# Designs tried in a protein design run: designed miniproteins, single chains. Part 103

Each design is a single chain, and the fold is of that chain. pLDDT is the mean over its residues in the fold that is shown.

## One batch from the design tools (miniprotein)

Design m3814
Fold by ESMFold2-Fast:
Structure m3814 (fold): chain A 118 residues (1-118)
Amino acid sequence: SEEEKLAEAEALWQAFRDHLRGLARDYRENPERVRKLLTPEELEAVEAIYEWEKTGSPEARQRAELAGARYLISLLRNADPEEAVEMLRTLAKLAEKQGRPEIAALFREAIDEVEKRL
């Protein structure tokens, strides 16, 4: 059902957020080591979360959420295209419900790119 899909997307988003927070903690302890291990999208997400945790500012939060969404999109490139599109559509709906139209727009743009490859 739509409600079950939204619940799964919310659980995935929370698990993903917790994972990035763990990496941000590792970055705080040893930034040089972490920089060598992460992809550009993953590193940007980690550094953005680290900055948000330091400052608490709305601007840092927005950067962290956008960077996190971009990293999640990069992970979905390795998934089955049809499953990736379904997840991206559900994530876009979740972002809209949470009052995050910029995040929803990123997920919608990613859907268009995946669908062009099908």
Scores: mean pLDDT 83

Design m3815
Fold by ESMFold2-Fast:
Structure m3815 (fold): chain A 68 residues (1-68)
Amino acid sequence: KANQAFVYTLAGASYLGKGDYEKAKEYFEKAIELDPNNAFAWRVLAEVYRKEGKLDEAEKYYQKALDA
C-alpha cells in the first residue's frame, strides 16, 4: 500500500539519479502496482520511455499520470 509504494518510488528515484534506467523502471512499476494514483511514478516512467525513443509508450504513461 501507500507506505510500500512510497519506498519503491524513492528506490526508483535513486536508481534514476544513478542512470540505471532498468532498475528505475522496475521500482516505479512496483510503486504503481501498489498505488495506481501515483502520478509522479507514471510521469517518470513516461519520461524514461521517451528518452529510450519509445514515444508511443511514453504517451500512454503520460496519459496515466494525468488520469491519476
Scores: mean pLDDT 79

Design m3816
Fold by ESMFold2-Fast:
Structure m3816 (fold): chain A 62 residues (1-62)
Amino acid sequence: GKLLARAKRDYEAKTPEELTLKKGEKVIVEEIVDEYTVRARSLETGKEGLVPKEVLELLKEE
């Protein structure tokens, strides 16, 4: 299944490919790109983009 995660802190996108997140925002991890980066979709905004893996707290798998 897909991984459900939450932003540990606010994150401001630095490029058009990145996703801006607010602390507590829930996301689905769509893809683990590498050891530092995931592609996630916000459940609040529906926006998708790259986000540093360290910003996310895993909540649930499935």
Scores: mean pLDDT 82

Design m3817
Fold by ESMFold2-Fast:
Structure m3817 (fold): chain A 65 residues (1-65)
Amino acid sequence: MPLSGEASELIQQGYREASKLEDIEEAKKIIEETMKKLVDQGLLSEEEAESIAGVLSTHLEEKHA
């Protein structure tokens, strides 16, 4: 199912914040914290959050590699 507008906006905001960091590990922590908050708010399932976090973390790693 496509993401809700609220979930999509928060994910994009978290990714923008993470992408400003030069430290990839700190950037990944921002992504993980964003996903945890979305799960806690009921906007994402744990499975959806894990999948999205994995994709975003890979994109951050590729940009820093």
Scores: mean pLDDT 77

Design m3818
Fold by ESMFold2-Fast:
Structure m3818 (fold): chain A 80 residues (1-80)
Amino acid sequence: MAEEIRELGEEYAATLDDPEVAEEVRELTERLVRAVEAGDVASAVGQLMRIVALGLEHGKEEEASEFALRLLRLADEALE
């Protein structure tokens, strides 16, 4: 799961035109991975919302939505 989250985060970051925003998404993705590994649901949700918000603020609504949906699928698979 951790590696899959990192791969999704990198794909999403690569769609962002601003290198500074792309790097922030990579940092937030790493924080999301750490929260998931620690079982910290509140922190994980917080990081996810921040990652999605950055895409929305930079006109990447479709990419932000796809990132969130793919993360939900990974979470569903991990519970089965």
Scores: mean pLDDT 80

Design m3819
Fold by ESMFold2-Fast:
Structure m3819 (fold): chain A 65 residues (1-65)
Amino acid sequence: SAEEVLANGKKAFEKGDYELAVKYYRGAIALDPNNAEAYRLLGEAYRKLGKVDEAEKWFKKADEI
């Protein structure tokens, strides 16, 4: 489920594996494109990777949902 994929992303993020967190969060969005939390968490993971412009894009997407 989208919730399980999102939970796996959160675990990866907690371990500092931000690249893996991005993959899981993108998977969660593919399963449920209306999950604003998944977009926000994807933005947070990109911010941790130093990809500020990409992070801002996903935060904006979260606000549109």
Scores: mean pLDDT 87

Design m3820
Fold by ESMFold2-Fast:
Structure m3820 (fold): chain A 92 residues (1-92)
Amino acid sequence: NPEGLERLMKSWEAETLEELLELGRAVRRFLEDVSSLGDLPEELQRRILRGLIDARLEAGTITPEEAERLLELIESDVDAAAAELLALLDSV
């Protein structure tokens, strides 16, 4: 869903809780439509994963040390970074 991707890119500019919730829903729908992040260009995968790390760090759902490790993992092994971040999304 290209519309969902465009809204995800705007998540880095979102200033209101309502906008963040709408973007979160768009991200979820986009990820459900895409069977694997590996089907996307690598630069776009890195952008999405960095945004998710930043959002999780701000929400306090990951530690600064874990965020730093995941950011390094994006540069060296984007598939492993995606798998770890998706696992964190499912942990409730």
Scores: mean pLDDT 63

Design m3822
Fold by ESMFold2-Fast:
Structure m3822 (fold): chain A 95 residues (1-95)
Amino acid sequence: HMKERLEELAKKLYEEGKKRVDEAIERGRQLADEASKQNPDLAAEATRAIERVRELKEQADKLEKEGGHISKAANVYSAAALEAERAVRRIQGKL
């Protein structure tokens, strides 16, 4: 039964991670737009952070689609979400 519970948890983590990443990308885009008015270097930093997170999102989606390993995809999304949320906080603090 541990195996079934781990698979269920992995699916929930995948869905939660995807939602967190999508929300962080949207917030990052808003911060980049705001920064572009006064600090083009900060806007560029925000854009690069969004691009890196999108690459991780694509990797996670590819793992789910092609590898059939939902737990690995969930782990990639969790890492991407954490990095994206940290980047959002840093950029927001510099505004």
Scores: mean pLDDT 82

Design m3823
Fold by ESMFold2-Fast:
Structure m3823 (fold): chain A 71 residues (1-71)
Amino acid sequence: MAELIDKAAEAKKNNDQETYEKIVDEGVALVRRMRDGGLEAAGVTPPAWTPELDANLRKALDIAADDVIKE
């Protein structure tokens, strides 16, 4: 995850919107798979992945990428 955030920050810094979108999509997909798999391994049925949860995660990844750029 941290590596994906660093890659997203690099793409954003270079104004490479296409690479940035690809990395963010990959990060969202990874988090969703890890959450669902982790919950299932714990014997819990994963709650529905909502558009709001997706949007909040994308926003969090964008903030994390901006923090890397700021450093």
Scores: mean pLDDT 77

Design m3824
Fold by ESMFold2-Fast:
Structure m3824 (fold): chain A 71 residues (1-71)
Amino acid sequence: SEAAEHLARAERFLDQAEAALKAGDVPTASRYLREAAEHVQRALDAGAPEAEIAPVLQRYKALHDAVVAAK
């Protein structure tokens, strides 16, 4: 479904954000987090269920907090 495609893309961007953060590239991690947030929103708009959204949002929040702490 369109919702599942957006969730998969959000997860891929979170993987890229995590890799960038591990490498110390905070600006790149921030960019990938913005892309992940955009795809989470599109998944919600496309009707993704709460159970599928919740773990992605939890991962997003953890990475966002780490990026803010690294600035």
Scores: mean pLDDT 88

Design m3825
Fold by ESMFold2-Fast:
Structure m3825 (fold): chain A 61 residues (1-61)
Amino acid sequence: SLREEGLALLREAGRRYSAGDYAGAARLFEEAARKFEQAGDAELAEAARKMARLARKQAAA
């Protein structure tokens, strides 16, 4: 399902973030947000967008 695809992307983004790949993590969080939006899961989509913003800030620092 789209929700399961989003959760898989979210887990991979978290792994990238923990490894210091903040730019890669941001892209995957953005992909997860799109999947959650398509699934109608607004809360997970917003959480993933917030994570993407934080990862982008970390990549720019």
Scores: mean pLDDT 88

Design m3826
Fold by ESMFold2-Fast:
Structure m3826 (fold): chain A 70 residues (1-70)
Amino acid sequence: MEKEEELKKRTLEVAGRFQEALAALPEEVREAVLRRLEPLLREATAALEAGDYEKALELTERVLREVERA
């Protein structure tokens, strides 16, 4: 039971870091990165809505990694 709550909390933490990383990027770079990541963001949202927190966390971490590489 606790495992789902932990994954949910971790997903929110990673999402917060993603927003922070996006805010640090210049506007042009931010827009390009968001367009590239749109499919992954949609998949992460769908996984979270389906209660697949493990997949949602994985996808959110991938999105954060891509922003950090920009």
Scores: mean pLDDT 79

Design m3827
Fold by ESMFold2-Fast:
Structure m3827 (fold): chain A 57 residues (1-57)
Amino acid sequence: MEEIPLEELARSGRPLIDSVSGKALSDEAIKEGKVYVDPEKGLERVFSSKEDAEKAK
């Protein structure tokens, strides 16, 4: 997979969707690094909370 900075993804208009809630992650949270990614799927599966990311394991 290609590495893309989360901040650049936010600016490109590609929304990161919380895989549990189905809601787009806020630009603020992405810039602050308050996002959790699945280590196997990367940006294809992201979470707004660490607890949700742990459940994906």
Scores: mean pLDDT 63

Design m3828
Fold by ESMFold2-Fast:
Structure m3828 (fold): chain A 64 residues (1-64)
Amino acid sequence: SSSEIRELTIEYTAESLRAIGDMFDRILEKGRENEEAVKEELERMKKELEKIKEEYKKKLKEIE
C-alpha cells in the first residue's frame, strides 16, 4: 500500500543516514594511514550502500 511504501522510504532514508555517519568516522580514521587504505575503505562503503539499496528494493517489491 502507499502507506507502507511511505514508511519503508522513511526507514530506508534513516538507515542510510546512520550508515553514512558511521562511514565518515571510518574514512577519517583510515586517512591517517595512507592513500591505499582510504581507497579500500571507499570501496567497502560503496558495497555497504549498495547492500542497503538492494535490501530496500527487495522490501519494496514484496509490498507492491
Scores: mean pLDDT 79

Design m3829
Fold by ESMFold2-Fast:
Structure m3829 (fold): chain A 58 residues (1-58)
Amino acid sequence: MLYRAIKDVPADTPSVLKLEKGDVVEVLKEYEDGMAVVKSLKTGKTGLVGLDMLEEIP
């Protein structure tokens, strides 16, 4: 399922994926703590982001 970033996400740690507001990602795995492994469609890179930073594209 595709999501977009609702705000900029800085890469402050090596496990976090840097995103810009409006970047489209595919959620690969969700964790119970509200984090997800996502793939950026823009860069093809994978990493962790908070689900609160994302909105589902209908």
Scores: mean pLDDT 78

Design m3830
Fold by ESMFold2-Fast:
Order: sequence, then structure tokens, then C-alpha cells
Structure m3830 (fold): chain A 80 residues (1-80)
Amino acid sequence: MSLLELAQAHLDRAAEAVRAGDYDTAIAHYEEALRHLREALPDDHEAHAFVLFRLADAYELAGDTETAERYRAEAERLLA
């Protein structure tokens, strides 16, 4: 399986976890997806920002607003 296929599998599992209300599991899968995307597509700032916004949303739903704001700011900087 390629790094992109691994990243997509983690994104799919993270989305399922969010729908189930399992935000800790979703965060773990989004972090793995971001790691694989950064390795496979190091200059794809849009792809990185997409996952960072998803991490921000998951942290906010988990009640960690401070961490959510930090990830949102990082994503916005990548798109600037």
C-alpha cells in the first residue's frame, strides 16, 4: 500500500470515528494521515491544511478549544 493509500485509509477511519462521537480515535487517525501526507506530498499545502482543519474540528468537539485554535491557525498560515 502506498503512503497516499495509507493516508486515505486513516482519513476514512477518522471520519467514521467522528460520526461515532469517538473524537480521540478520530484525532489519532487524522494525525497519522497528516504524517503520511507530509511524507508523500511535502509541498501540497492544501492537502496538509485540509487535515489540519479536520484536526481542529475534532479537538473542538473533544472540548480542547485551545488545541483546535492552534491547528486552525496552522492551516490558515499554509494557505496564506
Scores: mean pLDDT 89

Design m3831
Fold by ESMFold2-Fast:
Order: structure tokens, then C-alpha cells, then sequence
Structure m3831 (fold): chain A 65 residues (1-65)
């Protein structure tokens, strides 16, 4: 159902947000510029995924209305 799909996507968003938090903490502890750059790229990729999931959830919510 649409409601179950929304719930699943919302859970995925929460998991991605937790991963971003962990990467930010790792970046703060990292002194190597190359490692920081890699962590920043991973964070940006995850943020892009969050935007796509948010858009999908909004589209599904509109179908329920």
C-alpha cells in the first residue's frame, strides 16, 4: 500500500540521517585533508539521496489526498 511504502521510505531517511551524523563525527576527528574530502563526498551523496526520498514521499502523500 502507499502508506506502507511511505513508512518504508521514512525509515530509510532516518537511517541515512544517522549515517550522515556518523560521517560528520568521523570528519571532525580526521586530520588528513584527503580523508576529509572523501567523507564530505559521502555526506553530499547521502544528502542527495535524502532529497530524492523526500520528493518521493511527497508524491506518494499527494496520491493519498
Amino acid sequence: SLKEEIKKLSKEMTEIQEEITKLVIQMRKTTDPEEKAKLQKEIFELQERLVELHKKIQELREQLA
Scores: mean pLDDT 86

Design m3832
Fold by ESMFold2-Fast:
Structure m3832 (fold): chain A 74 residues (1-74)
Amino acid sequence: SASLQKKKVEEIAEIMVKHLKKQLEYNKKFRSKESIEENIRSVELYIKQAESLGADEKYLEEMRKILEELKRLE
């Protein structure tokens, strides 16, 4: 059903956000230019993937905030 599909997408989006937050904290601590640039590319790919899955705007907004924070570390 559409509601079950939406719930699965929500769980995937939550896992994505959790993973990206963990990567952001790692980059705040270690501040490697290469790692930051790689993680910026990863966040951009995750946003594209989440959008294609129809993830709720709430998760997309969180991912975009993580992207902005990573860009500030450059």
Scores: mean pLDDT 85

Design m3833
Fold by ESMFold2-Fast:
Structure m3833 (fold): chain A 67 residues (1-67)
Amino acid sequence: MTEEELVEELRKRLRDELKYSDEQVDAFIATLKKRAEFAGIPFRVMLLLELGRHDEAIKILEEEAKK
């Protein structure tokens, strides 16, 4: 799954399940991207963690740590 697909899945979850407005969704995604940059991890990993896909996020982090 691409980063773009993960962003769209998160946008849909925030809007449809948590009833966020489009502005709140955009602010959340922007904050998440800033958190990833601050933590020094790929944005894709932060998206996977937020979506509860922890096993996939950990696998990417382990591969990055080995590089």
Scores: mean pLDDT 80

Design m3834
Fold by ESMFold2-Fast:
Structure m3834 (fold): chain A 65 residues (1-65)
Amino acid sequence: GAAEAAAKAEEAAAAGRAGDGEKASQYMGLHLREAIRGGTMGEAAPALTAAGRAAKESGIQPRYS
């Protein structure tokens, strides 16, 4: 759900602050999957937005491939 996706985004932000871009990317992928898997369109969209904001505030730019 949205809270799980936000928690994964915070994990990605923490990894980025520690200088581990590989882990930050991995956690971002997990957050995206969790938001899509657990939510409806409306539920997934707020979770993605909140996660992106948290990542930006921590100096990480999320990438989706």
Scores: mean pLDDT 58

Design m3835
Fold by ESMFold2-Fast:
Structure m3835 (fold): chain A 57 residues (1-57)
Amino acid sequence: TSDGLTDEIFSLMNEINNNLNKSKTFKSNGDTVSSNNYLNKANDLSKKASDLATTKG
């Protein structure tokens, strides 16, 4: 139900945040390639979270 969906979205948001933090760290170290890889992962997870919210909203 909605509680399980909320937990799933929360889990995805945690993964998004972790990938954004990694991206920021690599960027500050001058590793733009790795930074972009983690940004792409965060974007994919964000789309999944949005789709789940839209489906149940």
Scores: mean pLDDT 80

Design m3836
Fold by ESMFold2-Fast:
Structure m3836 (fold): chain A 57 residues (1-57)
Amino acid sequence: KLYRALADIPTLDENSIALKKGEVVEVLGNGPLGLLKVRLPDGTVGWVPAEGLEEIE
């Protein structure tokens, strides 16, 4: 499933990743506290708040 960032999302801790508004990520699974495990186009894997993303595919 592909998701798009609705706004710039900063890194919140050592386990999360930062996204820029409009950046597209692949969702790999669900995590705790409303986090999604995602993969960036460069192959980076990390956690992002689900509330900052919209599903596009």
Scores: mean pLDDT 76

Design m3837
Fold by ESMFold2-Fast:
Parts: structure tokens; C-alpha cells; sequence
Structure m3837 (fold): chain A 81 residues (1-81)
């Protein structure tokens, strides 16, 4: 899927130390997983984005993506699917 390709692209960028670019790929993947109803995969993507943002020194933005991950987990639990 497109979201899976974005995760792999982000992982490669992260390995290269390109944390801001990696975060952008993870953010895009998380959004696509949300659109697909894959809430747990979206949460994992947002956690990866937050980690990359923290490595880039963007603490406030990283915390926002942790919040999005928590919300995505809550949607999965509330959906009971």
C-alpha cells in the first residue's frame, strides 16, 4: 500500500539522519492509515513521526503527534473492531 511505502521511505530517511524528512513521511503514512480505518497502524506511524521530530529537536510538534497516536488508539478501542 501507499502508506507502507511511506513508512519504508521514512525509515530510510531516519537511518540517514534526515529526521524532519522522515517525520513527514511517517505523518503522511499515519494520515493514510486513518483514512483506511487502520487506527493501530496510524498510531504506530504517528509514534514514529513523534520520535523523528524529537530527534530533530521539534519537541512541541512531536508531542502533538503523540496526542494523535493516543486518539487513534482510542478510536480503535471504541470501535471494538
Amino acid sequence: SEAEKLIKEGEKLYEEGKYEEAAKKYEEAGRLYEEEGENLKAAKAYIKAADALFEAGKVEEGLKYLGRAIRAIGLDIMGEK
Scores: mean pLDDT 84

Design m3838
Fold by ESMFold2-Fast:
Structure m3838 (fold): chain A 62 residues (1-62)
Amino acid sequence: SPEEEFIKIIEKIYNENPNASNEELIEKVIEEVKKKGLTKYFSDEEIKEKAKIFLDILDELK
C-alpha cells in the first residue's frame, strides 16, 4: 500500500542517516516520496506531519 511504502521510506532514511537532524530526515523523506510518485496519495503537509510523528516514534525505540 502507499502507506506501507511511505513507512519503509522513513525507516530507510532514518537508518541510513544516523547523524542527520529530524529536519534533514524530513527533507530526505519528501524527496524520496516525490521520486517514487507517492505525492498523489499524500500532500506535502501530510508528508511532513507523518514523517515527524514516525521519526519521533523511531527515536523512542532507540
Scores: mean pLDDT 78

Design m3839
Fold by ESMFold2-Fast:
Structure m3839 (fold): chain A 55 residues (1-55)
Amino acid sequence: SPELERLVEEIRRLVEEKQRLQDEDPDDPENQARIQELTRRIAELSERIEELLRE
């Protein structure tokens, strides 16, 4: 479905951003906060995908 494809693409972009921050300076407190926020958002979008697959 187009909605599922959109969510997967968004997760992929968030994962790429998280990976860049981890590769550049994972010990920076500001980067750590952003990594945590990205992790939370990825989990949230993954849950939305699971909901769509249950229908």
Scores: mean pLDDT 83

Design m3840
Fold by ESMFold2-Fast:
Structure m3840 (fold): chain A 63 residues (1-63)
Amino acid sequence: SEIIEKVQELVRRFRELLATKTPEEAQAEFDRILAEWEKEYPEYRHLVEDLRDAFRAAIARKQ
């Protein structure tokens, strides 16, 4: 489905952010990406919230 493709693309982008940015920079860029996606796909708001929580957990583990 299209949503699976979107999630895979977001996971790839998050992985790049975690590998190349400081935790603070990664968080800021991630928040921008999620805010854009939330506006584009409001029907997936809960999925966006879950992704945000997962990314925060990943950043915490990296620190």
Scores: mean pLDDT 76

Design m3841
Fold by ESMFold2-Fast:
Structure m3841 (fold): chain A 85 residues (1-85)
Amino acid sequence: SMAEKEAIVEEAIERVRRAGERAAREALELGDEEAAEEIRRLTEETIAELRGLLAEPDVAKVRRKAAALVTATEIEQIGILLDAE
């Protein structure tokens, strides 16, 4: 159902948003404002992509794609933090 897809997407968005906030904060603690901005942009781009999953008619595909996108985004955030100066 649409309500089930919305619940999956909103949960994934909330997770990505919270992870992005934490990672951006850690980048700022390291003194890297550029890394913090890159993390914020990645977070917003991922949220937009997650919202796009509402167009997918298969709820099981939405669930799998949302989980994969969250994981990929967390890996990219770690990569940005590892390169932070």
Scores: mean pLDDT 89

Design m3842
Fold by ESMFold2-Fast:
Parts: structure tokens; C-alpha cells; sequence
Structure m3842 (fold): chain A 72 residues (1-72)
């Protein structure tokens, strides 16, 4: 999934999409979800709850794009 695809699907800036992809990669590498959400919240200047919502939406988009590629 590219930052451009994520930005379009979520309706966020390209910078926000890049930050989300970086943090999702850290979760995949074994970092705690809570730790990653706190770092994302600090980086974007939003609440931890808002960061968690963005991470959940980004993961949902990743699953959808993976499913779309498998069908194509």
C-alpha cells in the first residue's frame, strides 16, 4: 500500500498517510499498539483516541486493498 493510496482512501494529507504507514510497520514489527498510538498522537498533534481511530481505519484500508489485489 502506497502513502498516496492510503491518503485518498482516508481523506487525509499525504504526510498523515506516510506517518500512518510508518506506525503500522512498527506494529507489524512487534511494537505495542498503545505505544505506537501515543507516538502518532504526539507527531500529528491529536489525541491518543483520535490516533487509535486513524490507525484502525488505516488497518481496515490495508485489508481492503490487499483483498482487491487478490481479486485482480
Amino acid sequence: MTPEELAERLGVSLETARALLEQLDRIDAGKSYEEVAEELAKKLGISVDEAQTLLDRARAVRIELEAERKRA
Scores: mean pLDDT 80

Design m3843
Fold by ESMFold2-Fast:
Structure m3843 (fold): chain A 100 residues (1-100)
Amino acid sequence: SPLEAFLEAARARVAALEAEFAAIKADLAAGKISDAEAIKRLRELEMEAGALEVSLSTLRVVARKEGAPQAVLDGLDAVIDRTRALIAEISAEIAELKAK
């Protein structure tokens, strides 16, 4: 199914963004990057995650209108929620770094 293939690609994309977030935090904790470089990388990551969230939310509306199976709709909802949670964590990290 093209929609199932898209959902798997979306899950892989969110996992890659989560891994990059973890890598940025690890580099910062290890002193490998400055607070300013971390904020720059986090803002780029937030923008990428935001673009993905918009894309997934648009697809979710279309999938519902076209009568996609409930399992596919639930899968999209789960990836959207996961993407939104990541955006919230990135925003919180940026706020913490800026408060220094």
Scores: mean pLDDT 91

Design m3844
Fold by ESMFold2-Fast:
Structure m3844 (fold): chain A 80 residues (1-80)
Amino acid sequence: MKIKVVLSDGSVKEIEVPESLTVGELLDKLKEEAGASDEEINALREYFKLLGLDDDTVVHFEEGEVIKLSEIKKAAEFLK
């Protein structure tokens, strides 16, 4: 299925993901297919870690779901 990714520079990318994948697999796809920077990937990984989700945790997506890396990066900088 296709999901939308908003990068820190405000650009929007559409990537294809399976209905379920691990957090680690999602991070790899964001880097390879959406062009996310290492800084954006690290921010998202830390954000998931704060939610209790590690790289092996399976996440589920619906068609047309949106991931705002710009907002996640900002949130990760202010979360405990």
Scores: mean pLDDT 77

Design m3845
Fold by ESMFold2-Fast:
Parts: structure tokens; sequence; C-alpha cells
Structure m3845 (fold): chain A 59 residues (1-59)
């Protein structure tokens, strides 16, 4: 769980706001960790929220 979330956070950072890269990352997470695409999408959204909170704390 934590390891998968760390990978999701890294993929979110690399994709940024690029929709095509985010969609590719969702599929990669799903295939790599045996998740559904829906589960991988939720995980990516959770990771992006955590990254936004971290960035907001710096400002």
Amino acid sequence: SMEILEEAKELVKEAGSDVEKRLKAIKELAERFGLSEEEAELLMMEASVLLVKEEAARK
C-alpha cells in the first residue's frame, strides 16, 4: 500500500498536469500492481492531492 502510493506520487510528479501522461501512468500502475484502472486512478488522485498539500505548505 505505502510502496504503491510512493510509486503513484512519483508518476504524478513526472506527469504533472499532462493528461496523456497521467492516463498512461494510471494504466502502468494498474498493470504493474494488479489494480483495476479505476483503483489506479483513485490512487493517482490521492497522490496528487497529497503533493498539492505539500506544495501549499511551502507557500
Scores: mean pLDDT 78

Design m3846
Fold by ESMFold2-Fast:
Structure m3846 (fold): chain A 68 residues (1-68)
Amino acid sequence: SREEIERQFDHVVRHMRERGLSAEQIIAAVQHMGDTLVADYLAQGKEEEAQQVQEITQQKIEQIRQEA
């Protein structure tokens, strides 16, 4: 679900922040994670889930930029 995907992104971002990574490093990691998940869903023919991942990825990146 969209909520499950969001929780996974939030968990990863929280972990990276706890480790003291910079906003730029976290953004790069989130983009890479998003790109990988989109490719995986598209390979499975799951276009709706791929679109949700793209939207969540951009949302999280913008949130990180605003907090930096």
Scores: mean pLDDT 86

Design m3847
Fold by ESMFold2-Fast:
Structure m3847 (fold): chain A 58 residues (1-58)
Amino acid sequence: VEEAKSYYEKGLKYLNRGEIDKAVEYFKKALEYTTSEETAEYGFRAALVLHELGVKVH
């Protein structure tokens, strides 16, 4: 199961609803669970969204 992908998708869901705080929380979890090359894409996308929202990624 791709946990990084799942958290990224949950982040997008909250972002689309304007729930920025919850979206940020799930995008940070997507980054945290990006532990392999297979999940690197979702971690990178989450990091980009966090950067666009003005949040530090580390």
Scores: mean pLDDT 75

Design m3848
Fold by ESMFold2-Fast:
Structure m3848 (fold): chain A 70 residues (1-70)
Amino acid sequence: MEKIKELEERIKKDPKDAEAYTELGKALLEQGKYVEAAEYADKALELDPKNKEALEILARAVLLHLQQLI
């Protein structure tokens, strides 16, 4: 919980911090918030299209979200 708040504060101070979006996506993925995780990972990719970690988070979030629908 605390880590997510810290990352949200980082984004408020620097809205172009691709690393903060990537880390927030990862933290949300770990909490099972797959839709939010995918949204933040997508934002990280908009800022840094070569971010492989953000791509992995997005792929996992989408896959796990689809698994929850069945």
Scores: mean pLDDT 81

Design m3849
Fold by ESMFold2-Fast:
Structure m3849 (fold): chain A 71 residues (1-71)
Amino acid sequence: GEADLEKAEKLIDEAEKALKQGDYEKASKLAEEARKLALKSSGDVARATGLALRALGIQVEAGLKSGKPPL
Protein backbone atom coordinates (compact mmCIF):
# COMPACT_ATOMS: atom_id res chain seq x y z
CA GLY A 1 0.00 0.00 0.00
CA GLU A 2 1.43 3.32 1.20
CA ALA A 3 4.96 1.92 1.65
CA ASP A 4 5.00 0.80 -2.01
CA LEU A 5 3.92 4.30 -3.13
CA GLU A 6 6.62 5.94 -0.98
CA LYS A 7 9.26 3.59 -2.43
CA ALA A 8 7.99 4.30 -5.96
CA GLU A 9 8.30 8.08 -5.35
CA LYS A 10 11.90 7.67 -4.15
CA LEU A 11 12.75 5.50 -7.18
CA ILE A 12 11.20 8.10 -9.53
CA ASP A 13 13.30 10.84 -7.89
CA GLU A 14 16.44 8.69 -8.39
CA ALA A 15 15.42 7.90 -11.98
CA GLU A 16 14.91 11.61 -12.78
CA LYS A 17 18.35 12.36 -11.31
CA ALA A 18 19.94 9.57 -13.39
CA LEU A 19 18.14 10.87 -16.51
CA LYS A 20 19.47 14.40 -15.87
CA GLN A 21 23.00 12.97 -15.48
CA GLY A 22 22.74 11.11 -18.83
CA ASP A 23 22.59 7.63 -17.26
CA TYR A 24 19.70 6.46 -19.43
CA GLU A 25 20.06 2.75 -18.60
CA LYS A 26 19.92 3.45 -14.84
CA ALA A 27 17.03 5.90 -15.28
CA SER A 28 15.04 3.30 -17.27
CA LYS A 29 15.67 0.51 -14.75
CA LEU A 30 14.74 2.67 -11.73
CA ALA A 31 11.61 3.96 -13.50
CA GLU A 32 10.55 0.39 -14.42
CA GLU A 33 10.88 -0.67 -10.75
CA ALA A 34 8.91 2.40 -9.62
CA ARG A 35 6.15 1.70 -12.18
CA LYS A 36 5.80 -1.92 -11.00
CA LEU A 37 5.54 -0.82 -7.34
CA ALA A 38 2.99 1.90 -8.16
CA LEU A 39 0.81 -0.50 -10.20
CA LYS A 40 1.00 -3.12 -7.40
CA SER A 41 -0.51 -0.63 -4.93
CA SER A 42 -4.33 -0.48 -4.70
CA GLY A 43 -4.73 1.87 -1.72
CA ASP A 44 -4.57 5.20 -3.61
CA VAL A 45 -5.45 4.70 -7.27
CA ALA A 46 -4.99 8.37 -8.29
CA ARG A 47 -1.51 8.62 -6.73
CA ALA A 48 -0.50 5.19 -8.04
CA THR A 49 -1.64 6.15 -11.57
CA GLY A 50 0.24 9.47 -11.40
CA LEU A 51 3.45 7.75 -10.28
CA ALA A 52 3.12 5.07 -12.97
CA LEU A 53 2.69 7.74 -15.66
CA ARG A 54 5.73 9.69 -14.40
CA ALA A 55 7.79 6.49 -14.48
CA LEU A 56 6.60 5.68 -18.01
CA GLY A 57 7.59 9.19 -19.14
CA ILE A 58 11.10 8.68 -17.77
CA GLN A 59 11.42 5.30 -19.54
CA VAL A 60 10.28 6.79 -22.86
CA GLU A 61 12.68 9.75 -22.59
CA ALA A 62 15.57 7.46 -21.57
CA GLY A 63 14.79 5.16 -24.51
CA LEU A 64 14.68 8.03 -27.01
CA LYS A 65 17.91 9.60 -25.70
CA SER A 66 19.71 6.21 -25.61
CA GLY A 67 19.18 5.87 -29.38
CA LYS A 68 16.75 2.94 -29.15
CA PRO A 69 13.25 3.91 -30.36
CA PRO A 70 10.44 2.83 -27.95
CA LEU A 71 8.38 1.17 -30.70
Scores: mean pLDDT 79

Design m3850
Fold by ESMFold2-Fast:
Structure m3850 (fold): chain A 56 residues (1-56)
Amino acid sequence: SAYLEEFRRLAETAPSRGARAAAGAAVRDYERDPSAFSEEQLRAALAQIRALAAAG
């Protein structure tokens, strides 16, 4: 999934600790239950994590 790849990238490379932690949590949640996430939810989570990275 392109979203999962981007979450992994952000978990490793995002400039803020908060953004990295949020991305890492998204990876863990998706790996635990991939069927729990819709495309809309993945897009919203990515937008929120990117906003955290830009703010911190």
Scores: mean pLDDT 81

Design m3851
Fold by ESMFold2-Fast:
Structure m3851 (fold): chain A 72 residues (1-72)
Amino acid sequence: DADSYYYAGLVLFQEGRLEEALEYFEKALELDPNYAEAWYNRGLVLEKLGRLEEAKEDFEKALELDPNFKRA
């Protein structure tokens, strides 16, 4: 399910396996496009990869889905 892909992505992100983390967050979003946390964490991975424009789009999508979403 979307949650299992999301948590796998988080583990990979913590391990510094950025491209694999990206793949798992993408799978989570394929199953649930309204998963604001997955949009946000995919954005964080994209920032670490230097893909700043794509990261910005992901952060904007997370806020669009949850207007109260905020992570410093």
Scores: mean pLDDT 83

